# Designs tried in a protein design run: designed miniproteins, single chains, continued (5). Part 62

Each design is a single chain, and the fold is of that chain. pLDDT is the mean over its residues in the fold that is shown.

## One batch from the design tools (miniprotein)

Design m18285
Fold by ESMFold2-Fast:
Structure m18285 (fold): chain A 89 residues (1-89)
Amino acid sequence: GKKTVFLAKVLSGTGIPKGSLLKITLEGVEFEDLKVGDTYKVTVKNLETGEVSEGTFTVTKIIDEKEVEGTLTFDSDGNTAKVRAKYLS
């Protein structure tokens, strides 16, 4: 189905170390359809620990045709992370 996948690096946050690498999957939206200020449901995989979590991702800035900045909020604990995310597929 329609989806967007990012490789993301944590810039700052609560409960996640700066520099952590994440795989973020947005179901039902293509990269070209992303809008600044919109919030999307996501599945997040921590690439260092293998942990999988659910949350929301709000796009705060579109840098170019392959990179965005945004804020993750994790459903389980309300922890947040600012990330820079590179479009993978």
Scores: mean pLDDT 85

Design m18286
Fold by ESMFold2-Fast:
Formats: C-alpha cells, sequence, structure tokens
Structure m18286 (fold): chain A 125 residues (1-125)
C-alpha cells in the first residue's frame, strides 16, 4: 500500500542513520523491516548497498559480498558498489581482487578520493 511504502522509506532512512552512528544491529533490523514492508527494495541497488555496508562493518564479509553482488547485478555501472566490493576483498586479505574492483570503481568515478587512497595503500603493500 502507499502507507506501507511511506513507512518503508522512514525505516530505510532510520536504518541508514543507525549505520552512520555505528549501531549496526539496529541498522540491520530496520533495513530488513523496510524490505518486509516494501519488497521492491530487494531490487533497489541503494538498499542492497546499505545492507552490504552493515555486514561489512560487522565483519560479516560473505554476507557483504552477496549484497554488493546483487547490487551490481542490478546496476553494473555503480561505482560505489565496485568500491564496496573492493573494501570487502581487502578486509579478507584478498588484495589482487581488491585492486581489480577498486580500479573498476575509479574507472567509473575518477573523483572517488576514498577509492584512490585505498588503491594506493594496497599497491604499496
Amino acid sequence: SPEAREEARDLLYLGGAYLAQGRYDEALEYLQKAVELDPSLANNAGHLNLLGEVYLKQGRYDEALAYYQKALALDPNNAQSWYNLGLVYAKQGRYDEAIEYLQKALALDPNNEEARKALEELLNK
């Protein structure tokens, strides 16, 4: 319903706010409630990227990879999703894959300072 979609947007906003505060369990709970109210969010790259980021921040790398891969299946030109995949691989110590995905992020968004810094750090290991 329209009301459920409005409530889902509020929950999505709140989930993002909890993520920004480092409150990862609450972020995950609210992002999951959002998709229960609006199932179309399961096919929303932004929502999938937020879930991936929560799992990445929790050190749950396999779940983070799954959500970023789903986001990229929906939008393969999303520089942020490639950057986030690179971060997950770097956290796993898989530096060759991390470098590859960070380079893809920079090819799509050359002004991504965070991706450039991460790539420079990995290349100097």
Scores: mean pLDDT 88

Design m18288
Fold by ESMFold2-Fast:
Structure m18288 (fold): chain A 76 residues (1-76)
Amino acid sequence: MSREEIFEEVDRIFRAVNLALQAADEVEKEYGVKISSRAFARAVGAALDALLRGESDEQAYNEAKREIKKVLEEEK
C-alpha cells in the first residue's frame, strides 16, 4: 500500500462521516430530535457504502439521511 492509497481511503472515510453528519443535522432539525449513536453509525455505513460503489456525494448524503429516518421510524 502506498501513502497515496492510504490518503484516498482516509479521504473517503472523512467524506462519509461529513455527509452523515450533515444528514444527522438536517434530520435533527426536521424532527426536533437528537440522533442516537446507533442511527449515526448506520448513516456513516450507508454513506461509506455508497461512496465505495462510486456514487456521488449527493447520493451518499441521501442514503445516509434515508437510513437515519428508517431508524427514527423504528425507534418511535
Scores: mean pLDDT 80

Design m18289
Fold by ESMFold2-Fast:
Structure m18289 (fold): chain A 67 residues (1-67)
Amino acid sequence: MREETLKATELLIAIQKGNFEEARKVAESITDPKLRQAALEAIEMAEKGAPISEVAKLIQQALAEAS
């Protein structure tokens, strides 16, 4: 399993639980700059009340581009 896929999954789980502190720690541990940026943007969107489906789409798109 790719490390970036694992971190993206951990990030989405943390956001879904409302654990934004853990989500930010996961995002900061992502080494791919594009995926890390998308992760931080996803957390900000979720904190502002964006639906999890929009957050997940952003992360999934960035993960696909990160290979």
Scores: mean pLDDT 79

Design m18290
Fold by ESMFold2-Fast:
Order: sequence, then structure tokens, then C-alpha cells
Structure m18290 (fold): chain A 72 residues (1-72)
Amino acid sequence: MLTPEELLKMAKEALELGLYKEAAELAKKAVETDPDSPVAPEALEILAKAYEKLGLLEQAKEARKKAEELRK
């Protein structure tokens, strides 16, 4: 089973390659695997960036809001 850290690394790589749908799916899985993980805020930011690239602006805004809440 992939760790949240491994999923986040894969999501970042997908985002760099322009694979925005895959980046969103991987980032979402990182958050879902362990929402309390130290990488969850960063995974939500990657998710928001991927959603913005896909034109899913409302979903991107929600993901960014969740990332900010986890950072206090």
C-alpha cells in the first residue's frame, strides 16, 4: 500500500508532467489515506493546483481552503 508521502511525490511528478487529472487523483488519495498526515496540507495544495489546471475552479478553491485550515 502506498503511503501518503509516496502518493504526494507521485502527484507532484504528475503535475510537473502536465498530467493534471492523474495529479488530482493521486493528491486526493494522499489526503484520503491519512487526513492527519503532515503531508495532507501540501497534498491539498497540489490537488487545488491540478483542479485549477483542469478548469475546476470551485473544487480548487475548496481544496485550498482545506489546506489553509490544516495549517491553522
Scores: mean pLDDT 82

Design m18291
Fold by ESMFold2-Fast:
Structure m18291 (fold): chain A 55 residues (1-55)
Amino acid sequence: SAADAEAERLKEEAIRAVEEGDFERADRLGVEILSRYHRPDLVEEISRLVKEKLK
């Protein structure tokens, strides 16, 4: 659906934020994905990358 495509685009933006070290922006995007699109799988992917970056 269009909503799923939008959630995927927000995930890609969050991943770029993680790569840039902007963890606050990545967290904000994850919250929006969960609250507006109800895609916890995408939030888990973002969280995994944050943990990998911080290790």
Scores: mean pLDDT 84

Design m18292
Fold by ESMFold2-Fast:
Structure m18292 (fold): chain A 76 residues (1-76)
Amino acid sequence: AEKVREAAEKLRKAAEAGDVDAAFQYGIELLKAVPKEHQLRFIGLLLRFVGDRNIGDDEGAIATAKELAEEGEKVA
């Protein structure tokens, strides 16, 4: 629970700063920290983030990162 909250907070701050690289790193940390029963949903969101970034949609990637942080906060 503590590690989920910490990772979600770091991800939110990175997303608010528009730091796509930091958001990706903290998204991975969040995925590793969430309980196994929630992992499939977080994997799906992280794949959407990577997809947005690969097509050059940084705004979409940041929006997905904010959604990831919000979902992490709900699980914590």
Scores: mean pLDDT 82

Design m18293
Fold by ESMFold2-Fast:
Structure m18293 (fold): chain A 58 residues (1-58)
Amino acid sequence: GDREAALKKATEILRKAKNQEELNKAGKEAYELVVKEYGFDDEEATAVVARAAIEAQS
């Protein structure tokens, strides 16, 4: 579904980050992507990016 596709793309963006500064930048990029491409509101986009950050570190 859209949430699964958004989570996968956000995780890919965050997984490329090599340090905390890059992770902060990647988090903003992932947030903008899920808002623009999937139409998520702030609450849903924040939840997807937070989950993606956990998955990217696994």
Scores: mean pLDDT 82

Design m18294
Fold by ESMFold2-Fast:
Order: sequence, then C-alpha cells, then structure tokens
Structure m18294 (fold): chain A 113 residues (1-113)
Amino acid sequence: MSVVEKLEARIEELARRHGVSPRTTAAIIGLARLILDLHGDESLSQEEKLELLRAAGKAAIASLEDPEDRALLEEIVERMLEVFERALREKASQEELAERLVRAIEEVLEEKA
C-alpha cells in the first residue's frame, strides 16, 4: 500500500475505536491527505503550505454542525499544524510525516477518552 493509503486506513481505525463521527473522520482524512500533497509540492514555500493547511482546517471545522465534533477537529487541526511545521523544518520524509500525523491524532483521541 502507498503511504497515503496506509495513513487513511490507520486514521479510519483510530476514529472507529474512539467513536468519532463519519463527517469528522472524513475531515481528518481529507486534511491528512492535503498535508501529504502540500509536503511534496516544491512550488510552494513552507509559509504558504502552513497557510493553506490553516485555511483548509478552518473550512473543515466550519462545515461541522455538532459543537463537540467542532471542538475535537479544532484540537486535531492545531496538532496537525504543529506536526507539519516541524516536519517541514526538519525536512522529514513523507513516511515520517505520516507516522507523526497518526501519533498526533491518536494522542488527541486518547486525551478525550
């Protein structure tokens, strides 16, 4: 499986185990895919990549009607931004970035349980 396919499958399993809504799960997966796409885009600056993720995160949060789902996604987006900024700074591989994203999502979901 590709790095993207493995990342999506791991996020789906984590979300299922923690009772995350299907809409919130889809938002998390969509943002994780965007991060991997942005990471590989050599035409964008690091600052532009982070701004695009922040904008996409805000749009995803605004699409959710449940306040608890919104609060959960807000926390996940903040952790994703921190992970992505560090990965860009450290020139981490796509595989390392995907692993860090799974870990960050798992930590947020475990803290809410």
Scores: mean pLDDT 88

Design m18295
Fold by ESMFold2-Fast:
Structure m18295 (fold): chain A 57 residues (1-57)
Amino acid sequence: MYRKKGEEYEEKARRALEEGDVEEALRYLGEAAQNYFKAGDYEKMEELLRRAHELNA
């Protein structure tokens, strides 16, 4: 359920990055992280938040 939603948002973020839309990718990474948090996958949540921070640096 939430894990699959996190995976879907990760794929959307990847596509946005390939198209050069960093702003949209950041939104999708945030949505993915929130879904992994709800799934109890805190390691994956932290990984995605780190990727978002690095992308917006």
Scores: mean pLDDT 82

Design m18296
Fold by ESMFold2-Fast:
Structure m18296 (fold): chain A 65 residues (1-65)
Amino acid sequence: SAAAAEAQAKALAERARAGAAAGDPVTRANIIAGMRAAAETLKAKPETAAGGEYLAAVADEVAAA
């Protein structure tokens, strides 16, 4: 569901921010890659596309930090 996708996106975003803050480049890179892969999967279906767009935007935000 869209709500479940949004909740998953928020959980992934929180982990990515925590990983970036901890300064572990490998963990950070893996989390960002996972977020982008999840975003692509979610964007493939209309019912979860909004969650995918959200995840992609957050992944870009974390990657820029």
Scores: mean pLDDT 76

Design m18297
Fold by ESMFold2-Fast:
Formats: structure tokens, C-alpha cells, sequence
Structure m18297 (fold): chain A 66 residues (1-66)
């Protein structure tokens, strides 16, 4: 998988995780987060993965707390 494909996949998984969290689908949210972590580890993109996970936490948590 190319670097651009991994980046796009991580961004798509992040958006799906935010949507799942907003809908209260916590099991799906956890599965998507774990998939993102695996992709980041496999392709040495840990920094990008952490950045996307931070957005998932902020937008998912904000939807619950606000």
C-alpha cells in the first residue's frame, strides 16, 4: 500500500470513527481506532495516526459533551 493510500485510508477510518461515536456505536468506534493503529504501525505513520485519533477524540467527545 502506498503512503498516499495509507493516509487516505486513515482519514476515512477517522471520519467513520467520529460518525460511529456520535451515533453511540462504541464497539464500532473501538474497532475503527484499532484498525487505524494497526495501519499506522505497519506503515511507520504513527505521527499521522495520532493526529487523526486526536481529531476523532475531539469531534466525537465534543458531540457527546456539548
Amino acid sequence: MSEEEVKKKLEELGKEAIKAAKEGKFDLTRQLIEEMKKLGEEHNMEELTEEILEKVDKEGVRAVLE
Scores: mean pLDDT 75

Design m18298
Fold by ESMFold2-Fast:
Structure m18298 (fold): chain A 97 residues (1-97)
Amino acid sequence: MVEKYREEIERYVKELEEEYGLELEDSVTLPPDEELEEAARLLRLTRRLEEAKRLYYVEKKPEEALKILEEILKEEEERGNEAAVKSVRKFIEEVKK
């Protein structure tokens, strides 16, 4: 199971390099195996936030962006991740304008 999370993290970093034209040679240190599951979860959260931003800013689909953001908000509230909840709420308010 740990290898699955490492592969997910590595693929995400590679996708960021390809999408933004960045070369992150040896600049990214992967967390210890015990933290890989949480790191992979946070990367999935980041990917869903980037998808919501793409839907809102690029595709001009605020309704679809809101759906993703509301799902993230509920999940992070249940986890007690106050920083993520605050960030997601601010973005929801921006999209609703």
Scores: mean pLDDT 70

Design m18299
Fold by ESMFold2-Fast:
Structure m18299 (fold): chain A 67 residues (1-67)
Amino acid sequence: MTEEQEKEVEGGIILISLAVDLVAAKNRGDEEAAKFLSEYLDKAQKAIDEGNVEEAKKIYDEARKKL
Protein backbone atom coordinates (compact mmCIF):
# COMPACT_ATOMS: atom_id res chain seq x y z
CA MET A 1 0.00 0.00 0.00
CA THR A 2 1.19 3.53 -0.73
CA GLU A 3 1.31 6.18 2.02
CA GLU A 4 -1.61 7.95 0.30
CA GLN A 5 -3.71 4.76 0.33
CA GLU A 6 -2.79 4.12 3.98
CA LYS A 7 -4.00 7.62 4.93
CA GLU A 8 -7.28 7.12 3.05
CA VAL A 9 -7.84 3.83 4.89
CA GLU A 10 -6.99 5.42 8.27
CA GLY A 11 -9.38 8.30 7.59
CA GLY A 12 -12.17 5.90 6.64
CA ILE A 13 -11.62 3.79 9.76
CA ILE A 14 -11.73 6.89 12.00
CA LEU A 15 -15.02 8.10 10.49
CA ILE A 16 -16.63 4.64 10.60
CA SER A 17 -15.49 4.12 14.22
CA LEU A 18 -16.96 7.47 15.34
CA ALA A 19 -20.18 6.80 13.41
CA VAL A 20 -20.55 3.34 15.03
CA ASP A 21 -19.95 4.84 18.50
CA LEU A 22 -22.53 7.57 17.74
CA VAL A 23 -25.17 5.04 16.63
CA ALA A 24 -24.49 2.93 19.74
CA ALA A 25 -24.89 6.00 21.99
CA LYS A 26 -28.19 6.93 20.31
CA ASN A 27 -29.47 3.34 20.63
CA ARG A 28 -28.80 3.30 24.40
CA GLY A 29 -30.35 6.78 24.89
CA ASP A 30 -27.04 8.39 25.93
CA GLU A 31 -27.81 11.93 24.74
CA GLU A 32 -24.58 13.42 26.20
CA ALA A 33 -22.35 10.86 24.44
CA ALA A 34 -24.39 11.15 21.21
CA LYS A 35 -23.99 14.96 21.19
CA PHE A 36 -20.27 14.68 21.95
CA LEU A 37 -19.64 12.00 19.31
CA SER A 38 -21.64 13.92 16.68
CA GLU A 39 -19.44 16.99 17.31
CA TYR A 40 -16.22 14.98 17.05
CA LEU A 41 -17.43 13.12 13.94
CA ASP A 42 -17.99 16.52 12.26
CA LYS A 43 -14.50 17.70 13.31
CA ALA A 44 -12.86 14.49 12.05
CA GLN A 45 -14.74 14.69 8.73
CA LYS A 46 -13.54 18.30 8.22
CA ALA A 47 -9.94 17.33 9.02
CA ILE A 48 -10.09 14.45 6.50
CA ASP A 49 -11.71 16.71 3.85
CA GLU A 50 -8.68 19.03 4.32
CA GLY A 51 -6.33 16.03 3.87
CA ASN A 52 -5.21 16.13 7.51
CA VAL A 53 -5.53 12.51 8.69
CA GLU A 54 -3.08 13.18 11.57
CA GLU A 55 -5.50 15.78 12.99
CA ALA A 56 -8.42 13.36 12.52
CA LYS A 57 -6.47 10.74 14.52
CA LYS A 58 -5.96 13.25 17.36
CA ILE A 59 -9.68 14.10 17.33
CA TYR A 60 -10.52 10.38 17.53
CA ASP A 61 -8.07 9.81 20.40
CA GLU A 62 -9.59 12.77 22.33
CA ALA A 63 -13.10 11.38 21.75
CA ARG A 64 -12.10 7.96 23.11
CA LYS A 65 -10.44 9.53 26.17
CA LYS A 66 -13.66 11.39 27.06
CA LEU A 67 -15.91 8.34 26.70
Scores: mean pLDDT 80

Design m18300
Fold by ESMFold2-Fast:
Structure m18300 (fold): chain A 55 residues (1-55)
Amino acid sequence: MMSVEEVKEKLLEIASSMSKEAALIFIEWARKENENSEPELQEAVEEVLKEVEKR
């Protein structure tokens, strides 16, 4: 994944294929991996987490 948009779309796609519980674990992992990334990447991961939480 190269762009912030691609990262967000790919994370949403993967999370959508999982149960809510599995998706939350996956996104928490992604958040941890990106804790030192650019703010835009961190924000994209947080947006995906919110979408999963709304299920």
Scores: mean pLDDT 75

Design m18301
Fold by ESMFold2-Fast:
Structure m18301 (fold): chain A 72 residues (1-72)
Amino acid sequence: DEIDDGVAMIALAVGNLLYSKGEYEEAAEMYERAIELARDEELRKEALRNLAKVYEAMGELEKAEEYRKLAE
């Protein structure tokens, strides 16, 4: 799990960088990867919140709301 969480943290960090560059589709892929790999609940929730934010930026409001609810 430590290795999975480590890779998830890297995916989250890369996603954050891509989001800051306006690369929303690529950021979403990285956040999805972080969610898949994260065993830590707080790490997974952070990735879910960021994925919701990226879908909102892309105009996919229903999808954004679904991920926002998962992150509560």
Scores: mean pLDDT 84

Design m18302
Fold by ESMFold2-Fast:
Structure m18302 (fold): chain A 67 residues (1-67)
Amino acid sequence: SLEEKIEKAKKKVEENPKDIYAWRQLALLYEEMDKLEEALEVYKEALKIEPDNEELKKELEEVEKKL
C-alpha cells in the first residue's frame, strides 16, 4: 500500500538523511496521494540537506504551482 511505502521511505530518510533519492521518493509518494502540502514540506526538508540542489528546487516549484 502507499501508506506502507511512505512509512518505509520515512525510515530511510531518518536512517540516511543525506540520501536525496530517499527524500525525493517520499515526496513523490505524497504527490501520488494528492497530498501536495506534505510533498512540499518534504522537498523543503531535503533542501536543508542539499540547499544548492537545482533539480530539487525545480521539483519544489512544480508542487507550489499545483497548490
Scores: mean pLDDT 84

Design m18303
Fold by ESMFold2-Fast:
Structure m18303 (fold): chain A 92 residues (1-92)
Amino acid sequence: TIEEAEEYKKKGEEYEKKGDKEKAAEEYAKAGRIYYELGLEYYEKKDYEKAIEYFTKAEEAFKKAYELDKKYLPELIEVSVNLLKAAVEKVI
């Protein structure tokens, strides 16, 4: 749910403030996964505006996770590709 994603993002911010990069990255990644699933749901419904909104939030979360822990690069790339696909669908 959106509320769960927001809570994971807050946990990521708190771990980041404490200097626990590994835990911060994991919490940001959990938020990113929830936003990504929402983006995919709206994409399947052909609601490209909402798909773009949630893929953008997922990209922001995975970018934070990647900056703290490089292992999240594949998930960041996957979200970025789907964000581009949703943007193209909106104009074509």
Scores: mean pLDDT 88

Design m18304
Fold by ESMFold2-Fast:
Structure m18304 (fold): chain A 86 residues (1-86)
Amino acid sequence: SMLSEEQLQALYEQALKEFDADKDGTLSPIEALHFATDYLRSKGLTTVPSNLLEIIAEADADGDGTLDFPEFVTLVSRLEQIVQES
């Protein structure tokens, strides 16, 4: 099942705290890659998808090269599908 909006907001805030090296309030693709890799490993995946950067790029709906909260929600939805299929 998909995470609640409150759970997604908490994950986004945690990701910004842990991975937003620039402290600009958004996630770069590299920061999002670190988040996604750690997230999948925390769910017990021993290998991460080879197309993970493509998945992150697909979540960047506004094309500005960073992930805001709605784009982060799209990313987490894709990661949860990967976890369920594994």
Scores: mean pLDDT 76

Design m18305
Fold by ESMFold2-Fast:
Structure m18305 (fold): chain A 92 residues (1-92)
Amino acid sequence: SYLDYLKKLIEKVAKTKSKEDMLGFAKRVAESLVNLVKEAKTPEVAEQARKLLDEIEKIIIDATNGDPQVAEEVRKLKEEAEKRIDEILKEA
């Protein structure tokens, strides 16, 4: 299922050790989630993608002990991904 696939992507973020690697992987995961919504074009997949973006943000913030620069970068990445998801659904 999409949910199982997306959960495995989050596990990979948790395995990264540097701030740069965590942010880089988070960006790749966000892009993959947007692409899944683009292919499926369903509200259910979009909702699961948004929930996983929230989980990724929490994991990275917790792993970096609330580093404000990392938190800001993750927030921007999440907001951009959510905006793209909304635009895809609006055009579907």
Scores: mean pLDDT 77

Design m18306
Fold by ESMFold2-Fast:
Structure m18306 (fold): chain A 81 residues (1-81)
Amino acid sequence: AEEEAEKLLEEMDRIAAELERAYQSGDTVRAAQLEERFRKLVEELDKVMEKIKDPEKRQAFANRVVALELRIVGARVDAEL
């Protein structure tokens, strides 16, 4: 479960970086596709996290998701300005 969560977070980190580039370049079609992929990964990670017995590890993974979401929102807002 923890290993699965790590793998999903690695993919989410890659998508966040691609989203930042898509926003910077004004590629709205790619941004929409990447946003949908990120949403699906969040849903999959939530299912994996339900299997993690250690509440401290669950909280650590949840914090990493929040950090990625804030990074994506920041990049989107910056591109809209």
Scores: mean pLDDT 82

Design m18307
Fold by ESMFold2-Fast:
Structure m18307 (fold): chain A 80 residues (1-80)
Amino acid sequence: GEISDLLDDGLTTTNQKINDATSNNNINELNNIRDLATNVLNMIREMAKTMNDPRGVAEADRTLDKINQLINDAINSIKS
């Protein structure tokens, strides 16, 4: 679906930005990526809710969880 495609493209781009910030040991940028991703995914979640798309809501929630995990792993790798 269109939401799934948007989330897949967004996740790919976000993962690339996380990798770049991690390579530069930039924890501030990783936190900025988290804040931006949270805002964007909350907007997508609310759009899915308005469209009566419970699958889109669940996919937005799963994508946010995955981004949070990637950022937590990145921050831990920098602090190690």
Scores: mean pLDDT 85

Design m18308
Fold by ESMFold2-Fast:
Structure m18308 (fold): chain A 66 residues (1-66)
Amino acid sequence: LKDELAKAIENKDFEKALELIKELKEKGDLHSARLGAEALIEAAKAANDEESKKKAEELLKEIEKE
């Protein structure tokens, strides 16, 4: 799961990365979910993908509220 997330971010498959981060959150791995969301925000910024960046920021806020 964590390795799959890193690969999705590296391949700029941001929708898959969002799905994997949600799965980490659901399994209670909040630390990995948070790190994944932060990495996704940085990758989306680098790609100038404002839509994926906003989705990742929203997901990070959900993780932080737990």
Scores: mean pLDDT 80

Design m18309
Fold by ESMFold2-Fast:
Structure m18309 (fold): chain A 60 residues (1-60)
Amino acid sequence: SRAELLAEAQAVAQEIVKLSETDPQQARDIALELSRTHSEKGVGAAIEVARKLIAEARAA
């Protein structure tokens, strides 16, 4: 549902904020890619891209 997608988007936003405490540049890059993907492919695709990039950032 739309409410579930909004909740996931908020969770992703909070993870990006948490990442910004240790890697503000990578957090900014992820936020920009999220915004671009949302505009081009919608919120679901943006959430998937953001989760992948956050996972890659945490693995580094």
Scores: mean pLDDT 81

Design m18310
Fold by ESMFold2-Fast:
Structure m18310 (fold): chain A 74 residues (1-74)
Amino acid sequence: MVSPEDLLARARELEAQKAKVAQDGTKQIQALLDSGSGEEGEKKAQEIARQTSDTSGRLDEQARRLRDEARRVS
């Protein structure tokens, strides 16, 4: 059986990944805007923002499920 401690450790790993994904996405968007890429850069920045949001949402949902399961078995 997976222990509550193991589930919480996995949730923290996913939360750390979420924070990194958000930070990396923000830096990448800023770099594109700072480069003066015009309309193509803006479109790429929007796509990166969408992908970052989708990935962060999935990681958040997975972490939440693990925390909920840890509460159920603790």
Scores: mean pLDDT 82

Design m18311
Fold by ESMFold2-Fast:
Structure m18311 (fold): chain A 83 residues (1-83)
Amino acid sequence: MSVTVEIRDGAPPLPAETQAAIVEADFVTLYVSGELQQPIIQAVINRDTGLLRRLLAPYFDDAAVEALVRKLEQNNLDVNVVH
């Protein structure tokens, strides 16, 4: 199952149900806008899992962060920029 989520600078953490769906998903599409755009794209391009964890921590719980990192390593995470 594919899950699509959007985050932006200053947004509140995603709902628990959305984070659980990310953990269970086979593939995740992440839309990023604002000040998060460049640092997240650089972390993804460089496979910098430590930076990605730090950038995602305000928006996701630990389980969802680790799921997104694993999906990046498996090429099951697509990161797109909005605006």
Scores: mean pLDDT 82

Design m18312
Fold by ESMFold2-Fast:
Structure m18312 (fold): chain A 55 residues (1-55)
Amino acid sequence: GPVVLRVIKHELGLSDAEVERLRAMSREEAVAWLQREKGLSRAQAESVVDALRAL
């Protein structure tokens, strides 16, 4: 829901545009982007992508 999205955005410093971009990417592209741009591990990036897509 909106609360979960707000928490993820705050923790990772994501803009609304970056969230929409991640949702438009394939799962593998979004995972790779989070690893490169936010320094997340693969497991962390996969969890974030799955959470964003469940919203």
Scores: mean pLDDT 78

Design m18314
Fold by ESMFold2-Fast:
Structure m18314 (fold): chain A 80 residues (1-80)
Amino acid sequence: SAEELFRKALELAKQGKVKEAADYIIRAGEELGNPEVVELAKKIKESTGSKARLAAIQMAEGLLKGDIDKAVELAKKYLS
């Protein structure tokens, strides 16, 4: 399920495995049919450093809480 993918993404992002976390967010976003989540996850995957990790954590955590709009806004701020 998309929730299981987001839980795994959050675990991986907290461990600093940002590229792997982003791949799980991409898959979950595709399952939800949300192209904005998919595109932001692709940007996270191409990014480096603490901002990319924080964006991945916020995206996965917000999506798990069902607050998609807030998760998207926070991820955009870390990637700017």
Scores: mean pLDDT 84

Design m18315
Fold by ESMFold2-Fast:
Order: sequence, then C-alpha cells, then structure tokens
Structure m18315 (fold): chain A 70 residues (1-70)
Amino acid sequence: SEKELLEEVEQQFELLREYAKKQKDKEELLKTAEEQEEYILEWLKENKVSEEVEKEVKEKFEKLRKEIEE
C-alpha cells in the first residue's frame, strides 16, 4: 500500500538524518542526500505511486538539503 511505502521512506529519512549528525563533510552529505533522493524517486516510480507522494518526498529532501546547508 502507499502508506507502507511512505513508512519505509520515513525510515530511510530517519537513517539519513542520523548519518547527517555524524558526518562532518557537508559536500559528502549533500552528495549522499542527492543520491538517496534519486534512488528513492526511481523506486517510487517503479512502484507506481501517486504524484502527490513523489512531490512529498522531493519536498522532504529539499528541507534536508537546507538543514545541511544551514
């Protein structure tokens, strides 16, 4: 279900936030976030999720990038 997919994405975001707290290299963090966004968006596309879910994931990564930048 779409709810289960969103729960998996939230778990991946929690892991990425934990990684961001430990990683001191801002450039590496931004690169990792970009790679994870591309991976998750392709995975969601393969699972035929709604455009609303894809948009939500993109917004979450945008917020994360802003947090990493300052």
Scores: mean pLDDT 76

Design m18316
Fold by ESMFold2-Fast:
Structure m18316 (fold): chain A 111 residues (1-111)
Amino acid sequence: NEEEAAKYEAEGEKAYKEKKYEKAIEYYEKAAELDPSRKAYYYYKIGEAYIKQEKYEKAIEYYEKALELDPKDYRAWYNLAKAYEKLGKEELAKEYREKALSLQPDDPEIK
């Protein structure tokens, strides 16, 4: 199943690069079903695809799912903050950006 998950992951990456975000989401969802050990990563990638579609509430849902599985993923905290910022929820955006900074203070994207 890990080999099949890797194939869907590759198709998802290709679709994302081609800006076919709905297809990327479908492929990452299949990868998550086939390899639950990498589910946090796939949920994070689904969240990224929803951000590209400007579906910020859906992006938040998937970043929260990713963080439930991997709470040390500073990139997911940072992107969660950006999604809340897009929705005008500035206090939550600040809180989650500070969380991302606490986990990876040297990352130039979150300063």
Scores: mean pLDDT 86

Design m18317
Fold by ESMFold2-Fast:
Structure m18317 (fold): chain A 58 residues (1-58)
Amino acid sequence: GDEEILEKLIEALKKGDYKGVLELLKQGASSEQLREAAEKVGVDPEELERKILRVELE
């Protein structure tokens, strides 16, 4: 469910697993869920977006 996706996003962000974050987004995680997870982990949203883009360009 939505809470389970949020928990997975939080865990991936804590580990610095940006590939896992991108995979969750491709599987239907919303931008709002990603922002909420970033806020809970203390990650800057702009820095997060840059790191995700780097993984996409791999």
Scores: mean pLDDT 78

Design m18318
Fold by ESMFold2-Fast:
Structure m18318 (fold): chain A 55 residues (1-55)
Amino acid sequence: KEKELEKKKEELKKEIEKEAIERFNKAPRPDEDGGHEISLEAVEELEEKVEELKK
C-alpha cells in the first residue's frame, strides 16, 4: 500500500499546488514559483500553510 499511497500523494501534490496558489494569491504570502517543481518537503509546508489559512 505504500506504493499506492505515494501515487496518491503525487496527485494530491498537483491539487495542493493549484489550491495553494489560489489561496496564496489572497493570503499575505509570496507565491514565487507557481508550485510546478515543489518537492515533498514543500508539499508538507504547503499543507501547514493551508491549515493556517483555514484557521
Scores: mean pLDDT 60

Design m18319
Fold by ESMFold2-Fast:
Structure m18319 (fold): chain A 92 residues (1-92)
Amino acid sequence: GSEAAAALIDAIRTALENGATVSVSVSGDTLTVTVKGANDKTKAAMEAAAKTAKAQGLDVTLTVSGDTITLTVGGLDAAALAAVALDAIGLS
């Protein structure tokens, strides 16, 4: 079901709670989450979200460069995309 969306929302919230800057972009069915200023807890949360999305059969790329994390998830349905995007801007 919505496990990938829930895991992405949890990871974004963890990043924000730990003082990171989060940006989210959508292109078609692909969601890209960029986190700047990630600590170890935020990195672990992003890795957990990537693992959950992969387990759901989604196309997932996770890139870590210092304290910057880029997570790209392809194959999300419109409801999951909307849920993650709305959470990232504080509306869900």
Scores: mean pLDDT 80

Design m18320
Fold by ESMFold2-Fast:
Structure m18320 (fold): chain A 75 residues (1-75)
Amino acid sequence: SLEELRRAVEEGARRLLEQALKMLEEGEDLEEVLERVRRLTEEDVETALAEGRPELAELIREAGERVEREVREAA
């Protein structure tokens, strides 16, 4: 269901955020961390679109933007 997809995307986003925040704590450059978040998000969006899953692609985009915002706020 769409709700199950949303939960999976939210869980993935949470893990990505935890990873990104850890990179910042370890002294990684903010710009490099943001580029990594953007690349991973875009790859997942492209995969979802290639699989004919535009609803999933939209959820991934929204989650990725949220992760980027949280990372910027934490830096």
Scores: mean pLDDT 86

Design m18321
Fold by ESMFold2-Fast:
Structure m18321 (fold): chain A 75 residues (1-75)
Amino acid sequence: GSQEIARRGLETILEKVRAGELDGQGAAAALGMLGKDSGNPEVERYLNEAAARARAAGTAEGAAEAVEWGLKQVE
């Protein structure tokens, strides 16, 4: 379902953030796109909140924490 798609996408985004392939801005953009692609307004709300947190973090570690928070919401 939409939560499984979101969870898989979140795991991929987290791996890319940890690998240095995505900064906070890139992670936020990916999270927003994933939320829209989910087709689920509840999932989109959580992923938009995770995106806002990733942008606010200013560090790779903080961006990773934002993605991990999003994963917890869609489990």
Scores: mean pLDDT 83

